# Designed miniproteins, single chains, part 100

Each design is a single chain, and the fold is of that chain. pLDDT is the mean over its residues in the fold that is shown.

## One batch from the design tools (miniprotein)

Design m3479
Fold by ESMFold2-Fast:
Structure m3479 (fold): chain A 80 residues (1-80)
Amino acid sequence: MEEEEREKEEKKKKQEEVNRLVAEVLREIGTIIDSDLILKKYEKGEVTKEEYEEALKKKKEAEKKLEELLKKIKEELEKE
């Protein structure tokens, strides 16, 4: 009856939200990896100091967003 349908809808919405947050986490991880590649290129003299500083800034912003996203995922998983 209605209670079983409500539980299924709540589980589906929770899974969809977690999937969305996981996709955003993967995006931020990609930004961190790309930034680390630029930092390594700077050590080899392949990129400018300005590109290095921009990569450091992007990495810091992505790490902060990743921390916030992981907190949201934890809250959604604990929210039962």
Scores: mean pLDDT 79

Design m3480
Fold by ESMFold2-Fast:
Structure m3480 (fold): chain A 68 residues (1-68)
Amino acid sequence: SAADVLAEAKAEIEADPRLSPEQKEAAHAMLEQLAADMESRGASLEQQREALENFVRWIRREAEEALK
């Protein structure tokens, strides 16, 4: 379900030790907004999954670059 896809993306952000509590909260809010926007536009479950996975990848990459 779309809720399961969102929960998995949020869990991946929560599990990343490089992110501060504030960054995790912000990322969760952004994931929730992205999921809601995709749903309102009639995006398929596959499109929602790809969008959320790409967002998580971007956040994790930014965290890695910040540590360099």
Scores: mean pLDDT 81

Design m3481
Fold by ESMFold2-Fast:
Structure m3481 (fold): chain A 85 residues (1-85)
Amino acid sequence: PRLLRAGPLLKEVLEEVGVTKETYTVDEIHEAFGNYILDNKLYDPEKNIIYTEGTPLQKLLGVDSLPTSDGTKLVQAFKDNLTLV
């Protein structure tokens, strides 16, 4: 599997869920992101949106909220903040 290094904005999110590795797999990044959302109660199931305002995700994604259907913005944020090792 290919290993990825997290940029400073993504690393801030990973540290909030207790993940302190130097390199990650794609699955580890996705798991940590999901755990961050659940632990901070950021997901609204009625509206299918993630509230990012006031969190490190606001800096990472550049938005105050993210529709769960907007995979493109999430993928782009990961590409901008991950480096192949």
Scores: mean pLDDT 75

Design m3482
Fold by ESMFold2-Fast:
Structure m3482 (fold): chain A 99 residues (1-99)
Amino acid sequence: MHMARLEAQNRADAERAANSSPDEAGALITAQTSPRAAGVIASGLARGLARRKGIDDALDAVLQTTALLDQKDPVKGQAAFQAGSAQLAKLGRERTLQQ
């Protein structure tokens, strides 16, 4: 779909999550009504943290954020964890291919 507005919103949400603390990103995920939207925000957070701290530290932050969410909303927490972990795995593979 060529929906520039939707693409811009998704990009802005991912960028916000990438520059947010894990607590702030967790609040953004909790505010979403769908597991898919929660996954998008978690992917953004994982990418931002991996760039700043590396993949291992990013994984720890994603685990801590999703563990808190699982206590409130297990469906959103699990979707966020799966999306964040998949993003970190993709970044790890891309790093290996560059060597």
Scores: mean pLDDT 67

Design m3483
Fold by ESMFold2-Fast:
Structure m3483 (fold): chain A 95 residues (1-95)
Amino acid sequence: MKEIEELKKKAQELAKKRNSLLDEVGKTFTDEEVTALTLYAVSKDPNASEEAKKRYEEIAKKLSPETRERVQAYADELVSLEKEINEIIEKIKKL
């Protein structure tokens, strides 16, 4: 179906953008910044425990304000891309 092909193509383009951002994170982020990015992304899950949110707050205190802003920006973009990719996959499954 042409519709499935268009959805797959869109998912691939979003996956390439995600992979590009992950490559930038791997090249430019420190281990602490990567940990902060992961914990921040987890803390945005509605099912996240209070402990997970506190873990992000504690590591965030070790980062400069500029680094915290950068970590949050990358995490927000990555979470947004994953959400769009998952929505496309669910649409394909229903077709």
Scores: mean pLDDT 81

Design m3484
Fold by ESMFold2-Fast:
Structure m3484 (fold): chain A 109 residues (1-109)
Amino acid sequence: MEEERRAEARAEVLRLAGETARLVREVLAGDRAKLPEAVAAARRFVDTAEAYAREFGVPQSSLDAFRASVASLSDAELAGAVAAQYLLAAGEITPEEAAEVVARMAAVA
């Protein structure tokens, strides 16, 4: 029962990360009008990931580190970071390409 709830919550976090990655790819392909949607998706990802962490017992120090990382990024950099992490985890990009996604998103804003 708790495992089912955890799996469902994790699936939602991954869905939001994937949606952010899709929108970031479109922005970087030249559709800059989608930048606000990419930022909104990234912010939704952050809120959902924090809720997941709180419910499923992630240490407070890890949650504090995550919050500090999010606070250090611009809105465009946050969208780039979420997209890069998702694509890297999916094996679609290299760590070097992940850094380029974040840098290119910073330049768009």
Scores: mean pLDDT 82

Design m3485
Fold by ESMFold2-Fast:
Structure m3485 (fold): chain A 65 residues (1-65)
Amino acid sequence: SSEDQFLELLRKYLIEKYGIPEETAEKIVELLRNKKFEEARELLLKYIDEETAEVLIEIAKEFFS
């Protein structure tokens, strides 16, 4: 599905671009799949800036609304 493709690309992006550990990136995409946007945002903020985290969460909301 388009949602699964988005989550796989996002997982790779978080690992490669921001150096997020694989286990943590997998947890973030699991939270997004389950529409737990606030929890995903909190976890993202440990590794990336607030502005980038907000944009990623907004994109995820469009896929999982």
Scores: mean pLDDT 85

Design m3486
Fold by ESMFold2-Fast:
Structure m3486 (fold): chain A 55 residues (1-55)
Amino acid sequence: SMSDQLNDALDGLSPDQLKAAVDETSAYGQRNNLSPVQTLQKLHQILQQKYDQLK
């Protein structure tokens, strides 16, 4: 499930990688005036992308 994928990403990423994901999401959200739901979806996407790069 999406929740299982998010949990795996959160467990697998370093604090620096988590900070980078949050910073990237914040910058993207500011540029694109995202809703709260869209911001959470973008954060999930970025976290998953970074986690997949570790495989």
Scores: mean pLDDT 78

Design m3487
Fold by ESMFold2-Fast:
Structure m3487 (fold): chain A 61 residues (1-61)
Amino acid sequence: TEEARRGAERAARGGSGAGVGYAAKDGGMNPQEATKAARFAADGADPEAAAEAAERSSLRG
């Protein structure tokens, strides 16, 4: 979702705890997936790539 990716981008730019929580709620993703995406983005990954990786993780199990 675009909203989830925008939230992840905010986290990557310095969102920390607030950014992670916002991405999880705003994106409508599974809370765990949104948190993973925001964490990857905050760690320096591309926000879009981070969101895709989180979604792919859900498919794996």
Scores: mean pLDDT 57

Design m3488
Fold by ESMFold2-Fast:
Structure m3488 (fold): chain A 71 residues (1-71)
Amino acid sequence: MRFTIRLEDGRTAVATAVNDDIAAARLSDGRRGIAGSKDGKPVSELEVGDEVVVADLDTGEVLTGTVVGVE
């Protein structure tokens, strides 16, 4: 499963599910992250409009985002 996320800082991320807890994310600025649901919802159940968190693997920054696309 793959989804597109709009982050709170205006960046976007494309995330690919690794398991139901996490997805591997690539941010629009080329940084890597790990995405997960904000409310504990399984990744396989994420829908457009759901809130997610993305942790930047280079900076350790945690950002909130919203799912804007699902494949």
Scores: mean pLDDT 81

Design m3489
Fold by ESMFold2-Fast:
Structure m3489 (fold): chain A 80 residues (1-80)
Amino acid sequence: SRKIELSDTLLKLQELIAEEKYDEVISMIRKLLADDDPERVRLAYVIAKALLARGYTEFQPLLEEAEKRLAERGVSPEFK
């Protein structure tokens, strides 16, 4: 199930963030951004935005790429 795969990816990202393994988080976000599934790109957007808001400026270019990819697919990056 795509929902199970996305949930597993989110849990792994949360574990890496808790362990402060930000290089591995960046690598996973890049893989999510390369995916054709807009929900995976949206997950990358959410995580990058949250970490940037916490002061991790290295996530700024990943956030900008996620916004661009979502816009190109006609999907809003913003949650209501």
Scores: mean pLDDT 79

Design m3490
Fold by ESMFold2-Fast:
Structure m3490 (fold): chain A 89 residues (1-89)
Amino acid sequence: VTETLVTRVAVPVTLSDEQMEQLRESLEKNLLAVPGVVDATVEGSRDANGWTLFTVTVKLEAPDAEALQAAKQQVSRVIVEQARKAVSL
C-alpha cells in the first residue's frame, strides 16, 4: 500500500535562517529513518509575522493498511517532537 502525506507544521517562534535550515535537515533525516517512509521532503518558509512554517511531504510504502497507519503515527510523533525542540530555541 502506498500513500503520499502532506502536512504543514506551524512553529510560533521566529527562527534565524541557520536555525530553520538545521531544523529542516533534522526533520527530513528523522522522517527518512521511520520504517515505511521511502521519501521525505521538508521545505521551510515564514509567515507575515516571521513565524516558521514547514511543509512536510512524505511518501509511505507498507505491506498492509495496519502497517501504513503505524508509519503515519510514527511520522506524526517525529513532527511533534521536532516542533517541540524548535519552541525551546
Scores: mean pLDDT 78

Design m3491
Fold by ESMFold2-Fast:
Structure m3491 (fold): chain A 74 residues (1-74)
Amino acid sequence: SAEAEIERIRNATEAELPALADEVLARVRANPAVSEENQEGIAAMMDDLLRHGSPAAVKRFLVDLVEALARKEA
């Protein structure tokens, strides 16, 4: 469920965040409801957050993406 995925993200260590980001980005790229422009923008923001952002900022972005994907798949 989306709730279980969000809880996993919230409880993740900093070291686990790149792998979780890859999983979420794969879902974004596989979803035809997400435009190519939005896919590119999301990937660029994630890359920036992973390189320069705090763990808390990465977690917020991942949670927002999971919630948005759940709404598009409903």
Scores: mean pLDDT 83

Design m3492
Fold by ESMFold2-Fast:
Structure m3492 (fold): chain A 120 residues (1-120)
Amino acid sequence: MKPIKIGVVVLSTDPERAGRALTALREAYPELKKLGVEIVDGGLATSAEEARKVVERMAENKADGVLIIDAGAPDSVVEAAIETAKKYGLPVAVVRSDDPTPEEVVEGAKKLKEEILKKR
């Protein structure tokens, strides 16, 4: 079966929260591979402009959907990522936590995968 490509971006203005979210994402990778999910790693975005650029690059790299890990970002940054994904017709899932776990990242990716598969 062809893998589902999910673009993942961590949104935070706090370096400590960003570091925890990035660690949770990397710890989730083995489980995501088992689910047939291929990750397009968008890294960290700290501003609305960065969030837009990251999601645009995910669309250019043919991501099937966007997983947003909101680790205490301002609403304007989160909205920029969501609006840009919608502009490119990409389904979105949001994991919102100040201290996200690998399990929460996997669950977000599972929900997003189901939405991607419903469109096919």
Scores: mean pLDDT 86

Design m3493
Fold by ESMFold2-Fast:
Structure m3493 (fold): chain A 66 residues (1-66)
Amino acid sequence: MIELTEEQKEEIERLGVEVATGRISQEEAAREIAELLGIPQSVAREALSRALRGGSLVETLEELSK
């Protein structure tokens, strides 16, 4: 189970906004999230994909880590 700190949540939300606005790619954001949380990039990519389809990126990452 991944327990996210407030700093990690803020960084994840920032990355989600940057993907949504086209500032960075989903692959770049997935890599940064994977490094931030110490998880596989594939898990971060799945979480981003689900969140962009209508959900909170933070909540999706916490759910995928259960």
Scores: mean pLDDT 75

Design m3494
Fold by ESMFold2-Fast:
Structure m3494 (fold): chain A 102 residues (1-102)
Amino acid sequence: SEEDIRLTEELVAAIVTLAAQLGVDPLKVFKALEPYIRESLPEVTDEVLERARKILEKIDTSKPLVEQIDQVEKLLEEEFGRPLSPVARAQLNLAKKIAEEL
């Protein structure tokens, strides 16, 4: 659904932004936060969490964080066959700026 696509994009963008702030891999952040997301955000279904996990697992972590964020944008656009929402794009652009400053 449109809601599931939006929630997946927003969740992935939020995880990537936090990962940029912490200087760690996005998948590591996702795995650490998954139990708390399930408890605190009931709108985020198991299907959304599983889809986000699969996207994050496709990231080549051998690349610099800025390039990992570019991979996330491409992976989300490929998964849903459409450009990112303006909100998700703005969040990922902020994550890149944070990653460049680290």
Scores: mean pLDDT 83

Design m3495
Fold by ESMFold2-Fast:
Structure m3495 (fold): chain A 100 residues (1-100)
Amino acid sequence: MEELYQKFVEALRNKDYEKAIEYLLEIMEKAKDPVEIRDIALTLYDLAREHNDLEAFKKIVELLLKRNEDETIQLLERYAKLHNDEDFLKILEELKKKYS
């Protein structure tokens, strides 16, 4: 896990945001602590939002839905509403419907 965090930090430093998102998604998939999963998901949301990466956001939400991380999904929905991220809200609604 520590090696993945180091690779994530290096990717951010090099402005390789695709790699940063990939490493952080892998960390989230391996994380077992709900608090860690929430913190990682919020960081991923911020990165996806800053780079307008709708595909990365879709992957984040799909992983959370598969893990039944409902509280984290609700947090992401609240943040997307706060930021008026209509495209992100649409992805949330479509994926929630697919995985219900």
Scores: mean pLDDT 82

Design m3496
Fold by ESMFold2-Fast:
Structure m3496 (fold): chain A 68 residues (1-68)
Amino acid sequence: SEDEVIKKMADLILETLREKGVSEETLEKFEKGELSDEELEEMSKLTGISAETLRRIAREYKEVKEKE
């Protein structure tokens, strides 16, 4: 399902960021869709995913978690 694809993408992003030394506090902000534009740009550099795409995935991931 689309929700499963979003979860998988978000999990891979979070795992990559954790492996690259991003704090659990910042990872929690990603899950809540609370990241600033500056934080999204930093994550974009670490993941190779555009800041716009990361913002979209974070928003969709939050919506999926809110359904549960």
Scores: mean pLDDT 81

Design m3497
Fold by ESMFold2-Fast:
Structure m3497 (fold): chain A 84 residues (1-84)
Amino acid sequence: DGLSAAQIARYRALIAQADKALKEGRVDEAIELYTQAAETTPGTRLGADAELNKEMAELSKEISLGQAVAIGEGRKLLELADEL
């Protein structure tokens, strides 16, 4: 408790931007924005929630990297199918 209105407003803006970045596939940007949100409210419930969102975004990045590899293999298979 004791967060200023300005700190809460900044936290909410950072979370909204991070959520938008995640929806648009900008996972690295989302991780950075969640990190900034956590740093805005350290030692608070809001900061802990932002850290959890950062961890979820990091997991999403790992999944996206795996999907990017799978998409790359899919493109290779499509090139092979075009030769058939």
Scores: mean pLDDT 72

Design m3498
Fold by ESMFold2-Fast:
Structure m3498 (fold): chain A 56 residues (1-56)
Amino acid sequence: SEREERLRRIAAEFGIPVADVREHLRLLDLTPDELRELLRQSRARGAATRAEHAAA
């Protein structure tokens, strides 16, 4: 189904299991679009913060 393929795309884009994508959607009550945007924002913010922090 189209919805399942969309979840697979998000999973592949962010390197997480499809099951985790499904659980995130359920726990956060988000649409696939909203989750993808949230994850992209988090990744972009992380990249910007790495320049200052660089702490493991």
Scores: mean pLDDT 72

Design m3499
Fold by ESMFold2-Fast:
Structure m3499 (fold): chain A 81 residues (1-81)
Amino acid sequence: SLDDLIDGLARAIERLMKEKGPEAAVQAARNAGRFLKALGLTPEQMELAADRIAEAAKKVGGPETAERVRQAFLEGYREPV
């Protein structure tokens, strides 16, 4: 399901933050945004995913890192094909 996919992505971002740091999480978030755009998610579904992924990053890296992760995800989504 979409909820399971987003939960899995959020969990992966939290793990990347703990194991490899914020730069790895930012790149993973950008790639996730590109991937979900290719799957045809609506803008509302993308905002939900961005919020959940950012909250996962916030638990480990705080609000500044959470915003970087959120913006990278939305940038990936907004990139031209």
Scores: mean pLDDT 85

Design m3500
Fold by ESMFold2-Fast:
Structure m3500 (fold): chain A 100 residues (1-100)
Amino acid sequence: TSVSNLSVTPEAPEFDVSDGSFKVKVSGTASAPVRVLVLAFDSQGRLVGQSSGTLAPNGSVTLTISLEGVRPGERVTVQAFALDADGNLLASTSAEFTVV
């Protein structure tokens, strides 16, 4: 199984803390369905959210992350990992957004 052009796109450049959850879109070209794991980290490297789903060969997946312990003014880094059925890392990518 292979993945090329993996990308993670936050729904917006800013997340409002009152919303409690934030969406990211993961896209890529996969030769077979792959598991996607998304981890969100604050500027101190603390895990503040996570989500997982399946990326189909012809598609993208929108994942909803519940964000815990984030404060206005912080930057959050989202890391997306594409894994095969055996748990092997195929690709990774990252993006950032700001908390408001």
Scores: mean pLDDT 82

Design m3501
Fold by ESMFold2-Fast:
Structure m3501 (fold): chain A 58 residues (1-58)
Amino acid sequence: MSKEEAVREAVKLALQGKFKEAHDLLKSHGISPKQALEIAKKLGLSEREIIAAVLAAR
């Protein structure tokens, strides 16, 4: 799984209320909160999805 795919999947998990699974997925790929922000912006995600990605990576 690429880092972009990991961010997309983590956002889906977080929006389903699965924050622990989202966090563990991002952590397993070495994705920091700053990297999650950069990747989510690059992917053109909404502000809500960007916030979800950053919070999941904390």
Scores: mean pLDDT 85

Design m3502
Fold by ESMFold2-Fast:
Structure m3502 (fold): chain A 74 residues (1-74)
Amino acid sequence: MEEARELLEETRKYADEGIQGTPEVAKEKLEKAEEYSNRIAALNYESGGAAEEELRESVRYVGRAKEALDRKLS
């Protein structure tokens, strides 16, 4: 699903920017990554599962960004 792949690329971009950034940047970028991942979830639901793989990958990228933020704050 092309639209879901585009949203996944945005999720990946923001997650990576968050991992590389300061804690303040990481928080802002994580929020954007979560927004794009949520859009993939909506597309997956509407399409009857056509975006399942992209959704799974987006959740993994968001998880990595969350872990990186927690590590920066600890």
Scores: mean pLDDT 85

Design m3503
Fold by ESMFold2-Fast:
Structure m3503 (fold): chain A 99 residues (1-99)
Amino acid sequence: LREEEARRILDELAETLSGALAETYIGAARAFLELGDRRSAAYAVGRAAEALGVRLSPAELLRNAGRLVDEALASASEAQQLLIRSAAEAARRLLREAE
């Protein structure tokens, strides 16, 4: 009974953390698309999907990365959109510094 309550709380926390992780990866995917790196964008979208428990094939990710990012942004709350934009900005800065 106490163990079931602890498991439920951990599952709720995992869902919250998975959402934030997915938002971060969608932000990174947006930055990669802006740089023309479709492969890295597809990879980032795949990681976001995995964080949400969704499985997509590599071919689907490569073909649909831009559309999936746009759909995620369209369905995101204002707070989620802010996190996605912040992650995209951070990713762009890191990629510029790596060059």
Scores: mean pLDDT 65

Design m3504
Fold by ESMFold2-Fast:
Structure m3504 (fold): chain A 118 residues (1-118)
Amino acid sequence: TLTSLEFDVDQAAVRAALAMSREELHPEAQRIYEIVASVPGFSEGGALGAAQAYQAGLLSGRPESGVAAAMATVIGEAARAGVPLEVTEETIRRIGEVTGRMDVAERAIELLRQFVAL
């Protein structure tokens, strides 16, 4: 979701990212798409949404916010599609590895576990 990035991303950057095709995305954003799309239960639209969230962060000069937004999108899509918790956690770790932000991935997994416990 973009809610966590409301003050961290430029609205023009969000609009630009949403207008991008898969091929126009940054290579790391394309890799995020490939990771999410490879997981059974995620839709192509959900995978594209995660990649575009990361792209919006990059265009805003806030890559950390982009990583967080991509992970939040994965969590929301996983909950909607009924993807198992362990598969969602592994998807988040893969995004953290590709973006070099395992610190954000660990925090996202902690938040996911707290959210599921609610």
Scores: mean pLDDT 79

Design m3505
Fold by ESMFold2-Fast:
Structure m3505 (fold): chain A 98 residues (1-98)
Amino acid sequence: MYEKVLKEALERIAKEYNIESPEEVLKRVEEAEAALLARLEPAMQEAYRLGDWSVLPPEDRALLERLLALQREGYEATKAGDEEKVIEIAEEIIRLLL
């Protein structure tokens, strides 16, 4: 189920954005995620140390809140067996990271 959902989401985004292949979409998403993690790690450590998430830059906090909301929606859709909804949520996560 998981591999099929990811493959279909990547294929849909590749078609939507006229990107050469689903593998190229995956590469761009992985590079964007790695860059985001490297940028956020120091601020996340400080937020955790202070117990205050307002230390995160507003744009990064908004992005993280949206990603967490989409992950929760994806989990609930997976539990419901709604494969199409899981693919749509994966597409939205990919769009946020591109």
Scores: mean pLDDT 78

Design m3506
Fold by ESMFold2-Fast:
Structure m3506 (fold): chain A 86 residues (1-86)
Amino acid sequence: SEEMKRGAEKALEALRAVLEGGGSAEGATAAALLAVGGMVEAYYTGDKERAERNGEGAKEAARRGGGGEEGVEKAEEAGRAAVEAA
């Protein structure tokens, strides 16, 4: 529960950072959903490789969405939180 809460908080930070960086709503949403997906996968399956792939997906969604350096960094932090939960 604490791990899931932390992951959700990091995903929300990534969403906000992408939007503040001038990124699209689609890019911000994709980054947040991928980060949350990675956390859920890590928590329920313990699959660190899958969590890492979702984290990379979140980072790339932030980058493609135009979230800027901070948006990409926050998406990466959310992805790392997912791996730590596994």
Scores: mean pLDDT 77

Design m3507
Fold by ESMFold2-Fast:
Structure m3507 (fold): chain A 100 residues (1-100)
Amino acid sequence: MSLEELVEEIEKELEELKELVKKYGDSDPAGTAEKIIERLRELARKLEEEGHTELASVLRLTADEIEEALKNGTLTVEKAIKMLEATAKRIREIAEEQKR
């Protein structure tokens, strides 16, 4: 898989996670957060196994931040969406720097 194809797949996964937050975040905040954390950590594990350690670390950090916000009772739909959007932007920035 090319770096561009990989980044596009990560961006698609993050967009799907945003849709889960929009649809279920208010009705089942804990269950929705747990699913997002699981999917982010699974994606990070696959990336690390393929040698994409920097991309994997970004996804792990996002999962850890969502988990902490959930434990602290500070996680909102808006905050979760903002975190996922910031993660997508960071993934794209890393990929663009690696093309230099």
Scores: mean pLDDT 84

Design m3508
Fold by ESMFold2-Fast:
Structure m3508 (fold): chain A 69 residues (1-69)
Amino acid sequence: SQLDALQALRDDLEADKATSDALIAELNEEAAKRGSFTPRQQVVLLLWQAIRDNNAARIAEIDEQIKKM
């Protein structure tokens, strides 16, 4: 059903968001131990933050679509 498909997509996006959250946390912990981010780490952090934020926005859109059903 459309609902089952939306729930499956939501679960996939939630898993991807959890992965990006874990990678951001790990990168922040590494930077804290070194006292600063390297230029490469700064670029990687921005990339993972963008992926996280996009996934969060898509989850919110799916939640609103399910709510309207």
Scores: mean pLDDT 86

Design m3509
Fold by ESMFold2-Fast:
Structure m3509 (fold): chain A 86 residues (1-86)
Amino acid sequence: VQKVVEELEKLGLTEIAAQVRKRAEGLAALIAANEANLTPEQRAGLAAGQEQVKKDVEEALKLIEEEPEKFKKELEEQLAATQAEE
């Protein structure tokens, strides 16, 4: 996660980097802090979310290394779509 945040900041996508960091930290903290008080269903949902973030991070790092320009374009398109929705 930290590497993806650093690479996003290098691409000038500081807002996306901040959101990725907050989401990953919030999810990890929520799982750790509330693990004993979560139902099995809630725990499974949070674990699935964390695994998805991990997979997304691995794919993003690979794309940044292999095709940085394509990665930047895809993120800019996602940001534009998000802003158009709001």
Scores: mean pLDDT 67

Design m3510
Fold by ESMFold2-Fast:
Structure m3510 (fold): chain A 79 residues (1-79)
Amino acid sequence: MLSARERGPGLLEQAKRAAQAALAAAARDPSLTAEARITPDSVEVVVVDHARGLRYRLRARRDGDEAVVEAEEMPLSEA
């Protein structure tokens, strides 16, 4: 499993762009399934790569004047 966490201003908008890019990638590749939930103050996107047996998750939420972004990659067997 790979995981990363970052905090700062502007990260929520970066996460929204990443979620939209993931949805676009999944639309072009039948081996990918993507789901996203985007609100004014949060983003969650999950991409399942069936060809590689991997799941990617990106979550971002507003936390005061900043945002917290969490990204993780894990095998489907650990999902």
Scores: mean pLDDT 79

Design m3511
Fold by ESMFold2-Fast:
Structure m3511 (fold): chain A 92 residues (1-92)
Amino acid sequence: DKDEWEKFKNMSLEEQKKRAELGKLLTVYQSLLVVEINNLDESVVSETYKEVFNLEELPSLEEIRKMLEEAMKRSEELRKRVEELEELMRNS
């Protein structure tokens, strides 16, 4: 988001670091959600990301499942929007 980038540039160095670390964690969450969806071994991915990002600990599987539930909800909303767009394209 361009607005988020403008806010990021105007933050203190400490806040910029916090934003960057949050970005890394969101990347880890997205990767773990993909693992969950594809029924892959979550433990291997979690340990790998812990090592790569030098994290003291990763969020719990319960927190990851909450993220997965939100991602699934967003996916359903997007699917409905795509169906609406396809209907509009058929009728145009």
Scores: mean pLDDT 59

Design m3512
Fold by ESMFold2-Fast:
Structure m3512 (fold): chain A 87 residues (1-87)
Amino acid sequence: ASKKFYELLERSEELFRESWKNLENPELARQLLEEAERLFEEALRIVGTSDEPLDFDEPLYVSDFLEKQKKFKEEVEEFRKKLEELE
């Protein structure tokens, strides 16, 4: 469970960075952003919806993850505004 969670977070962050690099192609940038957001929501489902104990190799603090979610949503909103200016 923990490995998939971290893999989804890393992939989401990579795609988000790639979307910013592709502002010259707003359609591609938007597609990359949507994929990054989808992977982040997958990671949220692994952590946020488990009523059962999850196997984590290292401690995971829910508060730290909620801060990460808040920052990601803020960054996504700023990026969407930028893409709308380019459409």
Scores: mean pLDDT 69

